# Designed miniproteins, single chains, continued (4): the designs that were tried, part 16

Each design is a single chain, and the fold is of that chain. pLDDT is the mean over its residues in the fold that is shown.

## One batch from the design tools (miniprotein)

Design m12530
Fold by ESMFold2-Fast:
Structure m12530 (fold): chain A 61 residues (1-61)
Amino acid sequence: SKEEALKKALEAAKKAAEEGDETGARVASWQARQLGLEKAVPAPAGAPAEENVKAVEEGGA
C-alpha cells in the first residue's frame, strides 16, 4: 500500500541519515518524496529532488 511504502521509505531514510549514510539517506528520501512524503524526510546532505536546484545554487557559489 502507499502508506506502507511511505513508512518503509521514511524509516530507511531516517535510519540511513542516523547512521551517517548520506547516499542511502538521499536514495531513501527520494523514494519517499516520490510517494509524497516531503513533510518528514530531511536529507542531511541534500534532498535528491531539491539537489537539482540546491546543487546549482550552492555549486555556483
Scores: mean pLDDT 61

Design m12531
Fold by ESMFold2-Fast:
Structure m12531 (fold): chain A 59 residues (1-59)
Amino acid sequence: MVDQYQNSVYYTASSITSPSTASSMYNSSPVDMATYVAQQSSPQTSVDFNNYQQIIQSS
């Protein structure tokens, strides 16, 4: 019930010009970071961290 109301509000709010413009710039930065962090923070972090450790061990 509450979910449906909030979903509707969110959709309407998204249509607002002011926050929409600000969100566009913010979206660009966090999206780029989110993609990088997501790949690194997710199970991929293990692979990335393991790769980094391989360098020090290979040394």
Scores: mean pLDDT 47

Design m12532
Fold by ESMFold2-Fast:
Structure m12532 (fold): chain A 94 residues (1-94)
Amino acid sequence: EELEKKLEELAERLEKLGFEAEAKVMKALFLKLKEAGEDVKKALEQMEKEVKELEELKKKGVELPEEGESGKKAVKKAEEIIKEYEEKKKEEEE
């Protein structure tokens, strides 16, 4: 519930920063695994901090570094956690 709301807000914030592809991937993956657990929540919280820093730079008119390497790293971490959760679920069923 709260994770879905945070995901939606983070995806919109990433799109405004110019990371449309990353935002779409993040939204799709988290929607599939929104009940994955606390690890996903922690990844979202870290990503929220990264996005907030990028937004502050954008508001000051500062040029963002290489279209947000920080934002991309946060999304990639979230994707890895989601994949790890999926693999564990498959292992438990087998």
Scores: mean pLDDT 63

Design m12533
Fold by ESMFold2-Fast:
Structure m12533 (fold): chain A 97 residues (1-97)
Amino acid sequence: GSVTIEISIPSTGFKIRFEVSSEGEVKLVELTPGKGMTEEQAEEIAEKLIKEIKELIETITEEERKAIEEALADPSLPPSSKKQAEMVLAILDVVES
C-alpha cells in the first residue's frame, strides 16, 4: 500500500504532494511554487521535507509514536499540531503494514 501526503499554503498557491510506500520509499508526486517563490526555492523546500520524512521513518521509536498518539487525545492540541501528528501516524501505519 501507499499513503499520499499533501501540504498546501492556500494564500500563496504553494502545494506539495508526496507518496510514501509500505517499503518506506518517499516520492515527490506534485510541486507547485507559491506566489513570490522561485521554482528553485520550491524544490529546496520539497527536498528538505522528503529528507525529514525519511529520517522520521528511520529514527522514530515506539515510545515517541505512543507520545504522538497520546498528544492526539488531548483536546487542547493546536489544529496545526493535530494535522502534523495525524500525518506522521498515517505515514508510520503504511510503512508498518
Scores: mean pLDDT 78

Design m12534
Fold by ESMFold2-Fast:
Structure m12534 (fold): chain A 80 residues (1-80)
Amino acid sequence: MDFAEERYQELLKRYEEIKPNMSAEEQKEAEQELAYVEELLKKYKETKTVRDYIFALMALISASSLLLVIERKVERRKAE
């Protein structure tokens, strides 16, 4: 399996683990970013170009960063 696809599966697992503690808005934002990663990975699988692979990796970094921000927001909401 491609490195990018392995990282995408890890992001999906992280999303499912944190999902019960997320707001509906945060879930929507995360799902949109994850869907974008999936679309770019699909494009790479069709074209097999280095450029499309780099775009998929950039989207993975963006989605990972969003999940990290959401994880920190959830952590702050649990602190009373």
Scores: mean pLDDT 81

Design m12535
Fold by ESMFold2-Fast:
Structure m12535 (fold): chain A 93 residues (1-93)
Amino acid sequence: NPLAEQAVADLQLAMAYLVLGKDEEAVELFLEALRHIAQLDPAAQAQTLAQMAALLQQYDPEVVDRLFELVRPRLPPELEPLAAQLEALVRQP
């Protein structure tokens, strides 16, 4: 699925920019990743969010917390449910 593959790629690039201190580029790429996921059917959304959560779990929790804190005030209402689902999946044991 090209949209799912692009969403994961955008997240990987967002995390690279975040680590480099390029917060605005990281936020924009993360929002683009969520927009790609929003275009998927529910089953593909669930699978892609799980893949993204697994990727984020490889980073320090403080870095992931910073990502969500930076994204939250810039998040469009239509993407809030997807962001909340992803954050919940990342925080699962």
Scores: mean pLDDT 87

Design m12536
Fold by ESMFold2-Fast:
Structure m12536 (fold): chain A 87 residues (1-87)
Amino acid sequence: SSELLQEAVELLEELEEAVKNKAPKEEILRIMERLYEVVLKLTPEEKHAHIEAMYKKAKEALEAGDYEKALQLAFQMVAFTVHSLLS
């Protein structure tokens, strides 16, 4: 769905802005969780395990305070989803 893809891009932009503005960890985690839910809806079921692994790494990075790594992993989740839709 183009609407879900647009929502994923908007959530990724919201996540980037939250990180830049040093938003509370709880807010960043909520945005990341919403992004994860949207990319799962866009991604074929056979590839969900890969999305889940990337999300786990992103959460671990956030818990460690590595916001740059968490944001990079979020970009990778969206990129993987887009690639999956075009393959």
Scores: mean pLDDT 85

Design m12537
Fold by ESMFold2-Fast:
Order: sequence, then structure tokens, then C-alpha cells
Structure m12537 (fold): chain A 82 residues (1-82)
Amino acid sequence: MKEEELKGLEKTLKLIEKLKKKYPNGKVTIEEFIEFLETDPEFPLSREKAEAIAKALDKDKDGYLDLDELEEQLKKALEELE
């Protein structure tokens, strides 16, 4: 269980790093995030899993993800899973 959770967080962190390169303003819509997860060949995530992740990360329920905030949250979570 811990191994799968750590693996999920590492995948999401790598995705956020790629998103920050593509969206330098540091914001992405929920739909753009889901599309990125679906179209990235390195991450075999289903739409259902992508939607679940996006929904969990949408803190303000405004339909946008702040990439800098997400990166900080994921780094903190990874450190706690040592």
C-alpha cells in the first residue's frame, strides 16, 4: 500500500514538472490536466484515475490547478512517506 501511494505521488510530481514546462504561468484547467494524463505515453492512467487525482488536487473547486502549490504539496507528501 505505501509503495503504491509513493509511486502515485512520484508520477504526479513528474507530470506537474512537465506541465510547468508547457504552462509557464503556473495554472492549468482540470480538463487540460486530465488530457495531459491521458495523452502522456509514460503514464498509463485511465481517465477515471486522472479525474480522481484532478478532483482531489482542486482545493478551491474553481476548476484550476496551481502547479507551484501542487508541487510543494507533493514534495511534502513524498517526504512524509519515507
Scores: mean pLDDT 69

Design m12538
Fold by ESMFold2-Fast:
Structure m12538 (fold): chain A 91 residues (1-91)
Amino acid sequence: SSQKNLEELRKKYKEALENGDKEKAIKTLLEMEMELGVEMVKLAVEKTVTRKLLPEDKEGALELLAQLDKQMEELERRIKEIQKQIEELKK
């Protein structure tokens, strides 16, 4: 699962920091960013499908779209946080 992959990457990131390996830490953060990007694309596809293929269940579709929007906003925030961490480590 993406959550399991993200937790494994988080562990690798902490290990790289503890070992003073800034290059490995940056690489791991980039891998985290890519993983979250893939999850964002999956949510965007699900949103498109919900909007176009399930219009007859308008109430259920609207609830799902609201949940997907919330999940996408949370992922965007997380991606921005990782991008900031990468920039700080490059200094």
Scores: mean pLDDT 83

Design m12539
Fold by ESMFold2-Fast:
Structure m12539 (fold): chain A 74 residues (1-74)
Amino acid sequence: SSVLEKLIEQIEEEGTAYFENPSRENRFNLEVAIGVLQLYGAVNKDEKLIEGARKIEEAKNLEEFKKALEELKK
């Protein structure tokens, strides 16, 4: 639980930074955080986490990003 909580917190921080200031650097940081969540989901065979990470990666704006995070937390 603690590991997953930290991964979700990191994605929330990096995603907020990116959508508030869309830069190459902020996008890279967000993609790294998403990639770590994808690996965590794959190792734990957690299809919900894998699908959630994909939805977060595909988010086009802050609203879609927040919705994807909320779905992941439930």
Scores: mean pLDDT 87

Design m12540
Fold by ESMFold2-Fast:
Structure m12540 (fold): chain A 120 residues (1-120)
Amino acid sequence: SKKELEEYIKKLEEILSEMKKLLNELKEKLAQTKDKKEQNKLLEETMERVKELFTEFQEIVEKIQELLPEKTEKLNELVDQIAHKLKQAEELRLTDPEAFVKQLAEAIRLLEKIIALIKE
């Protein structure tokens, strides 16, 4: 129903908001942290939380696909692109904190595209 779709969209927007907040907090903490071990811990903790949030996001998208089956192919393509960006971020975590942040920012933009596609 339209009401169920609106409730799922709200949950996706809440997850997106939490991911944006997490990325901003990471950027602020990285700017203040000179110790490589502390930086690695911040990146690890951020990646763990992002993976949890993305899993919740994917579960809601799957429920939306049952309501909007015509959008399934495009939604799956965007979800796969996000999974690829998160894999790239994980690989960069120990070597390039700036590139890690960039890959997470790009993943967040793709999450915004999923919500926009659902709303159209």
Scores: mean pLDDT 89

Design m12541
Fold by ESMFold2-Fast:
Structure m12541 (fold): chain A 69 residues (1-69)
Amino acid sequence: MKYTFEADTIEEAVEKSKELPEGTYLVSVLNEYGILLGSKNNVKGPEEIQKFLSTVTGPGPYTISAIEL
């Protein structure tokens, strides 16, 4: 399953990620121009997703994609 959501800040992205089902994901973060800011595979959601999102740098807004593995 693929989950996609938008956030203006990393804090908002972290809060929204808490609603994802338990699972293992490939997570990707894009900026407003569609440029990849970060990607991580084999991420156990939602806890590890929150940790990964907190490492992302660069200005928002962001588009986050979580693909279930």
Scores: mean pLDDT 84

Design m12542
Fold by ESMFold2-Fast:
Structure m12542 (fold): chain A 73 residues (1-73)
Amino acid sequence: SMNDEILRLTIEYFRQMADVVGDYVENIVKIKQDKSLTEEEKKAEIDKVDKENSKKVEQVRQQYNQQLQQLLS
C-alpha cells in the first residue's frame, strides 16, 4: 500500500540521517583530538565540517521529499 511505501522511505531517510550524524560526530571528534592544530585552527575546521554537514543533510532531505512527492503525484 501507499502507507507501506511511505513507511519504507521514512525508515531509509532515518537510516541515511543516522549515517550523516555519525560521520559529523566522528569528524568533530577527530578535529578536537588533533594536537597538531591550534584552538583557532580547530574552530575553522569545525566551521568547514558544519557547512559540509548542512549540505549533506539538505541533500538527504531533498531526496526524501522528492520520493514522497512522486508517491503523492
Scores: mean pLDDT 88

Design m12543
Fold by ESMFold2-Fast:
Structure m12543 (fold): chain A 91 residues (1-91)
Amino acid sequence: MDEVADILLSQGFPRSEVQRLLRRIRRAVREVAERNPDAPFWELLLRVMQEVSRILMEMMRRHNITLSTDQQNALTRAFTRAVTRELRELG
């Protein structure tokens, strides 16, 4: 999660909002895993990444932040690594 936090802070997101987002993502990982106990890893990853996208878009809209394609790609890679780690720590 540190990589995700560093990128978001560099893009001008407030530290409080970054901390709130990371807590929401950790909660989403747990909730998706709990709701889908028999789902394969790839399905859990996709479901969590859909929630991450929704939360991030909501936060961007609230703070009038626009990300370039390169910034979006960097964040997607960082979130994929972070979510993969959180899911592995649960299973």
Scores: mean pLDDT 81

Design m12544
Fold by ESMFold2-Fast:
Structure m12544 (fold): chain A 93 residues (1-93)
Amino acid sequence: MDALLEQMRAEVEASRETLEEDIEKARAEAEKYLDSPDPFKAAAARALLAAVELARAIAEGKPEEEIRELLERLLAAKAEADALAKKKLEELA
């Protein structure tokens, strides 16, 4: 079962009253770092944008196929950010 998708649906429902404001703030924050020379910040920004796109699609009731595609994009972006975060943490240790 898609535990991450179920969690995202629950978060969208719980935050419904502030969802649009939260999405706009998260998008603006991500856009500041998309072109960052720090690979981790750029990857984290891409993951945040993918999460924002998925949350918006869920809130708008987009088709299951579109939601699934956005979930796959989020998982790929998150994996890249996590790998870069681990490398940076190892360099700081």
Scores: mean pLDDT 77

Design m12545
Fold by ESMFold2-Fast:
Structure m12545 (fold): chain A 81 residues (1-81)
Amino acid sequence: ADALLARLEAATARVPGLSPAEVRALWRELAAEVNRVAPSLTPEQLEEVLRLLLRFEIAAVEVLTGKPVPEALRQEAEAEI
């Protein structure tokens, strides 16, 4: 799980510098990796992975739409995990 967590954090940090096409490709790669690893995770590990994936998805949506996601909506989405 540690390698996937580190990869999700690194990917999220890269998103603001990527083109929409690069963001879409990276999102597909990360979603596939999460789906592959998820069955081997504990509930606590899965929660952390889903939280980091959500942060990546919010950053990706901001690049794809060209608009910031409101902080209140970001906090609400994270609270549901």
Scores: mean pLDDT 79

Design m12546
Fold by ESMFold2-Fast:
Structure m12546 (fold): chain A 71 residues (1-71)
Amino acid sequence: SPIDELVAEAVKRLEKEMEGKTEDEFLDLIARYVRDVAQKLRELGATPEEIREAARRVADKGLELYDKKKK
C-alpha cells in the first residue's frame, strides 16, 4: 500500500535522524514528518480517515522513539 510505504519511510527517517537531535529538535522533527506525510497523502487523494490514521501511526512511533531517547 502506498500509505504503508509512506509511513514506513517516515519512521525509518525518524530513527536515522534521532541520534543527532536534542529532545526539542526531535519533537519538532516528528511534527514536521507527520505534516509531510499528511500533505503527501492529501495530494494523492487519500480520504480524511486514511490521512488521520497514517499521521497517527507516524506520531505514535515518533513518540515511542522520543520516550526511549529521553531515558
Scores: mean pLDDT 83

Design m12547
Fold by ESMFold2-Fast:
Structure m12547 (fold): chain A 60 residues (1-60)
Amino acid sequence: MTEDEKLKAIIRELSRSEEARRLADEIRRRNPDLSDLQLAVLIGLELTKEAKKKLEEELK
């Protein structure tokens, strides 16, 4: 399994979590003028950072 596959799996799990919903609400509240697409990009970036951190901890 590649690191990309592991990262995608972690992101999928995080996106199903309550943490992802909370993060989405926080980002939306801070950026009320952003479109849903722009909000999705910001949320995706934050989830990717969390997933990378978890992956690095698992590998090291």
Scores: mean pLDDT 74

Design m12548
Fold by ESMFold2-Fast:
Structure m12548 (fold): chain A 88 residues (1-88)
Amino acid sequence: SDLEITITSQPTGKHKQLEPLTVEFSLSREAEKIAIDVLVDEKLYNGLVTSGKEQKVTFTVPETGKFQVRISAEGNTVVTDEFEVVPR
């Protein structure tokens, strides 16, 4: 499979607890199963599954820490840069 995942927008730097955070990405073609995982310290914190070609996912993080978002489709995986969530 030659599926490519491109992150077009990601959280960077420091954000406050419960602040809306957005990840935008596109696939080179449509996929039926796209896994979107929020990771804390490289471990799964929360996840969802969707389908399509382009996505804009908005989420909030209720705890402090260092987070990444992992996007997986058809055996391909990309991860955002790390961002930090601080007390509100």
Scores: mean pLDDT 81

Design m12549
Fold by ESMFold2-Fast:
Structure m12549 (fold): chain A 89 residues (1-89)
Amino acid sequence: MLEREAEAVKEVAELFAELAEKLGDKKAAEEIKKLGEEAAKAILAGDMEKAQEYDEKFAEVAKPVLEKASAEQKAELAARLAALRARVE
């Protein structure tokens, strides 16, 4: 179900972007949101190669955000990601 995968990718990106905004990194938040939207479009188009490229770029942008986050913020993000995975399964 490409629609569910595309939606999940966008929701994951929104959670990371929200964390970046809380940390004052508006540029990272904007880049993460854009990468999530582009990855979702690639998934819906069946372009798995492009989707993989966006996933790799997302990881690169998200890594510094996670490094700046407190243990509490990381725990909150992890819980929200776990809840999202539970909805997909």
Scores: mean pLDDT 80

Design m12550
Fold by ESMFold2-Fast:
Structure m12550 (fold): chain A 74 residues (1-74)
Amino acid sequence: MRVTVTLTLTARTGPARAEVTFLSGERAVLDAAAGETATGTVTVEVPDGLRVGFAEVRLTDAAPGDELDVELAE
């Protein structure tokens, strides 16, 4: 099945970068400047009956209070 993933990176106190690799092999990269929010969408192909999975989520230069939000739409 096809799932649309919306990723929102909020950088509160400094610039932040989020790199997300899905188990299905798709990747998303978001960069947010200090005090900003970055949003990206990626379509992930998931076998029927399974859910979206993450192989790696990497935050670089993230400070306490920075957030990565994930929203799924099937």
Scores: mean pLDDT 76

Design m12551
Fold by ESMFold2-Fast:
Structure m12551 (fold): chain A 120 residues (1-120)
Amino acid sequence: MTPKEKLIKLLKEIKELEERLKKALEEALKDNPEDKEMFVEGMDKIIKSLEETIEKIEKGELTPEELKSFIETIKSQYEAIKDYLLKHLDPKDPKVKEILKLIEEILKKIEEALKIIDEM
């Protein structure tokens, strides 16, 4: 696979994890409608931005610098989400553990994406 093909595959895997994270957040926050709406709308925006970025990569419309900036922005967003959840939710709750596990898996794939971009 080319670096571009590896990156596209990895970003699609991140998107699948983001869709799973959105569902896990909807279930964990079902009794907290204000937090649920905030996180679900936030996830929809992140997923849409990632879909648009994948399309632009496939069309060759993004520089490596623009790609790196976008992926670093997503990384910062997930680090902020993780920090917020750790302050407001019980980390011993199995639903919260699943959410944190999904965020950690997303962050790991983001680091892999940044490494691939440095090879482009």
Scores: mean pLDDT 86

Design m12552
Fold by ESMFold2-Fast:
Structure m12552 (fold): chain A 66 residues (1-66)
Amino acid sequence: MTEEDVRELIERLAPEIARRVGVSPETVREALLLSAQGYSLGTIARRLGISVSTVSRIVRTASELL
């Protein structure tokens, strides 16, 4: 999969993940992009100003939708 394919997937899934997790679609997009780049859940949480549990829920929900 190319970087473009990953970006398109994130854009398509972000609204549904945002609805299920209770965060903004922008937060979901940034969390998934950072996760795809190999950043830890703790680093993502700190950068986005959200809890590690919220980042974990975003990543898990994305995996469930694939």
Scores: mean pLDDT 81

Design m12553
Fold by ESMFold2-Fast:
Structure m12553 (fold): chain A 80 residues (1-80)
Amino acid sequence: SELEKKAEEFKEWLMTEKKVPEEVAEKLGEALKLQALGAQEEDLERRRELAERLGDIAVELGIAERETVEKEIEEAFAQE
């Protein structure tokens, strides 16, 4: 898909131009895909699943705490 291709190109750019380690670049490419899919998703349950997966990547990369991610997702979806 075009989104898969864009994520791979983003990963390659991060590794080649920005000198990001492959493991981190792979996670950032996946985050790009999840964000793009979530922006286009009309089903609330599916959109929540994509948000949870994006939060998992943030926790894995050490840029967010699990409790913070869970709270933010719950608050965002509780208003819908």
Scores: mean pLDDT 78

Design m12554
Fold by ESMFold2-Fast:
Structure m12554 (fold): chain A 72 residues (1-72)
Amino acid sequence: DRIERLRREAEEHERLAAEAQAQSNEYQAKADGNMSEEERKNALSMSFGYQTLAARYEREAARLRREAAELE
């Protein structure tokens, strides 16, 4: 079933987005802690990277859900 497959793919992307957001939050929390400037810069870079990745997965999930809805 094409619709069912698209919904499962959307759910997987939503899961990946949540994981990426959680990692972004962890790195942000580390950057707010007591660390060197170099460590903080690296943590902030990682946080931003994961936030960008989470947004990308969320957009893809939304696209897949819209495609599935259009096929109903």
Scores: mean pLDDT 86

Design m12555
Fold by ESMFold2-Fast:
Structure m12555 (fold): chain A 77 residues (1-77)
Amino acid sequence: SEAGKVKPSEEVLKQVRDLAKRLGLPEEYVEPIARVLEYETGKDPFNTKAKNALSNFPLHQFLYAASKLVLYGVALE
């Protein structure tokens, strides 16, 4: 998917990694989730939902990215 081709920023990677550790998720999910978030915020600068996910409560950010992983064919194990 196109989301899988985007290289996430170090800032997004750090935020997702910290959140994944708090939720007990494996390290291998950090980069896919970060790529989806970076793609959604970069793809449509008027995508308020994606931007709000990045700027609001971290759990909401993670849940939004996780929902998009299914949509873009990046399966969670």
Scores: mean pLDDT 59

Design m12556
Fold by ESMFold2-Fast:
Structure m12556 (fold): chain A 68 residues (1-68)
Amino acid sequence: SYQEELDRAEQEADRAIESGDVDELEEAAGRAFSLAKGFRNAGDQELADRAEAIGERARAAAEKQRKE
């Protein structure tokens, strides 16, 4: 289901943030942004926005980690 895919993306992002691994954070962001595109193509803007927020969160964490 779309909710299960969204929950999985959020869990992957949370694990990547906990790990502090930039590669894992970039992978999590990429998966979340791909999911957002899928939801947008399906006409579900609310789920697309939520998935994009997960991607932006992971990307921001990756940028912070790179600066340290």
Scores: mean pLDDT 84

Design m12557
Fold by ESMFold2-Fast:
Structure m12557 (fold): chain A 84 residues (1-84)
Amino acid sequence: MKKKVLNEEILKYIKDFVENLKSGKLKIEPDPKAEERIKLAEERLKIFPYDEQAWFELIKAYAEAGEIEKALEAYEEFKKIFPE
């Protein structure tokens, strides 16, 4: 049996995060480590492309780096891999 509870929880958090990001409701604090977190998430996804947590981390890290367009692009790629 797949970890359905964690899957559903992560999907919900990603959707809520992106919706709030698009609407400008998120208070995003610039993270000086965001660039490092982007690289780590990208490296993890090269090995484990179906890692939902790594996708969520990538999206958050792009947003925290102020790269909103890249965060939204990562979410579109995520939706292609995990079509609900």
Scores: mean pLDDT 73

Design m12558
Fold by ESMFold2-Fast:
Structure m12558 (fold): chain A 68 residues (1-68)
Amino acid sequence: MEFDEEVLIALVEIVRAIDKLAQERGITDLTESIRIAEKILQMARDLGHERAAKVAEEYLKELKERQA
C-alpha cells in the first residue's frame, strides 16, 4: 500500500493539530509526534512526494527545536 501525497500531507496536519491540543493542555513530551513525523517524511521521500516531504521536514524541525 502506497500513500498518495495528499494523504501524507493530511497526516502531517493531523499530527500538528494533536500536538497543538497537547501543548494547550501542558503536555511537553514530543517523542511520539517526532516519531510519526519522521515516518511520514521517510514515506514521502521513498515515494518521491517532494511537497509532502517538505511539509514533514518543516514540521519535524519545529518539533525538534521545541524539544531541545
Scores: mean pLDDT 78

Design m12559
Fold by ESMFold2-Fast:
Structure m12559 (fold): chain A 88 residues (1-88)
Amino acid sequence: MKAGEEAVKSLEPEAKKNENGDKETVYELLKEALRLAIERLEDREELEELIEAYEEGLKEIKENPFSSSEELTELLEEALRRLREKLA
């Protein structure tokens, strides 16, 4: 559908990303990008690989509590939930 393609395209316009440190805008863009990427991923081998990679990434982020880690942690947890749901 055009609506889906426009949603993907809305991630490309830099105007939203260039709001320079708007955490809410950046978080929403990353969340939407992850949703679209996971939705388009049909290969089970790739799904399993991403689950493992995201689990490792989540551990690494939790071991390094730096600014923005909370947002990344939440995004990775949401991505893991969606990836596991696709495999189930």
Scores: mean pLDDT 63

Design m12560
Fold by ESMFold2-Fast:
Structure m12560 (fold): chain A 85 residues (1-85)
Amino acid sequence: MEEAMNVLSRVEDAAIRAGEREIFDLAVLATLYLASAAIARRAGDEEEAKRYEEKAIEAAREALRLAAERLPELREEAERALELL
């Protein structure tokens, strides 16, 4: 997950430079869901944390898939990160 999150941060930067708003929004959404999962886990709500983690993985997969297609500089990194999710 941490390696995939590092790739998502780089996807956010590349998407902004390329004007790929959809990719940027999906990468940010994945990060926000992971933050929500961490908050829920700290509150003792493991079920809510798991639901947010599932949503984060879904958003991250879509962001990485689109990055592999539209951000050629990150294609290999995005493909590797997808294998980790």
Scores: mean pLDDT 84

Design m12561
Fold by ESMFold2-Fast:
Structure m12561 (fold): chain A 95 residues (1-95)
Amino acid sequence: MEKKLEELVKLARENEGEKKKEYFEKALDLQVEIDKKENPNMTEEELKAMELTKELHRLYINEELDEEKIEEFLKKLKEVAGADEEVLEQLRKSL
């Protein structure tokens, strides 16, 4: 799985437009599967945080992300995962 993730990330970086988005989406899906496999004892809160982060990144790559949606997702991450303001600000800056 990890080798396939690295390959998808490389392809996403080397391609433009729709191909870049397609490879990036596949990389996000595979990352979630790897995280679940490596952390089988994840709490429901950690699983929800991971699903929210994946959905935020999906909206970003599809150019469907606006400031209101970013704030909604960051608020949900704070409420579900107890993420502190520092973590939320870093995530916001990465978008």
Scores: mean pLDDT 70

Design m12562
Fold by ESMFold2-Fast:
Structure m12562 (fold): chain A 70 residues (1-70)
Amino acid sequence: SAEENHRLFVEAMDELQPEMDAEVAKLRAEYAANPDEDGLEYAIKLLNTVADFEDRAYQRALERRKEREA
């Protein structure tokens, strides 16, 4: 069901949260260490990082759904 699919996605996101937080913290530290870095480029890096983790969570949810149905 859509509800079960959403639950699997949220569970996967929760598991990836510490890794995502660490990557965001690294990007923030890199931006702070380089005052010549463009704020828009920094924003794009943040957006791409979050999108990548959402994709990873989605793939993990799909794999778990497949395992559950086996």
Scores: mean pLDDT 84

Design m12563
Fold by ESMFold2-Fast:
Structure m12563 (fold): chain A 85 residues (1-85)
Amino acid sequence: SLAELAEATARLAAAIAERSTNPALSAAAAELARLAREAAREARERPVPVEEIEARLREAAERVEAELRDPAARADALAAHAALL
């Protein structure tokens, strides 16, 4: 479901924010986690098109992606993802 996908995004982004040693990645990931959590809450309460959720998260996701061009930041993100498995 969209709520589950948004919740998974929020959990991954929060894990990256908490574990990253890069302040810019941490800040970008924290904002993505906040917005994804809000989207998940709304999706549980009403039908929300996936395109609407994608639009709301796009800028925050693009900021995270920009920070992940740093190899060290990318390694932190992969470690955070693995810890959720």
Scores: mean pLDDT 78

Design m12564
Fold by ESMFold2-Fast:
Structure m12564 (fold): chain A 82 residues (1-82)
Amino acid sequence: MKKKLEEIEKKVEEKLREIREEIAANPEKYTEEKIKQLQEELVKELIEMLREAGLEELAEAIEKALSGEIPAEVVEKLAEEV
């Protein structure tokens, strides 16, 4: 279980780094709205990867936090516990 979470974290971290570097290199191409869209797509991919890894509870918590049903703090605590 933990190895799969570490693998997912690494993939997400790599994608986030790539996005940040690209935004820094081409700030005019990346409006706040486009950055939000990229973040939403990355989160959707994260949720899918978590479900495939069997971390369904964490995936559901992230989805609920995004909809405003639960605070983001709950997601952070769940991620640290796994």
Scores: mean pLDDT 71

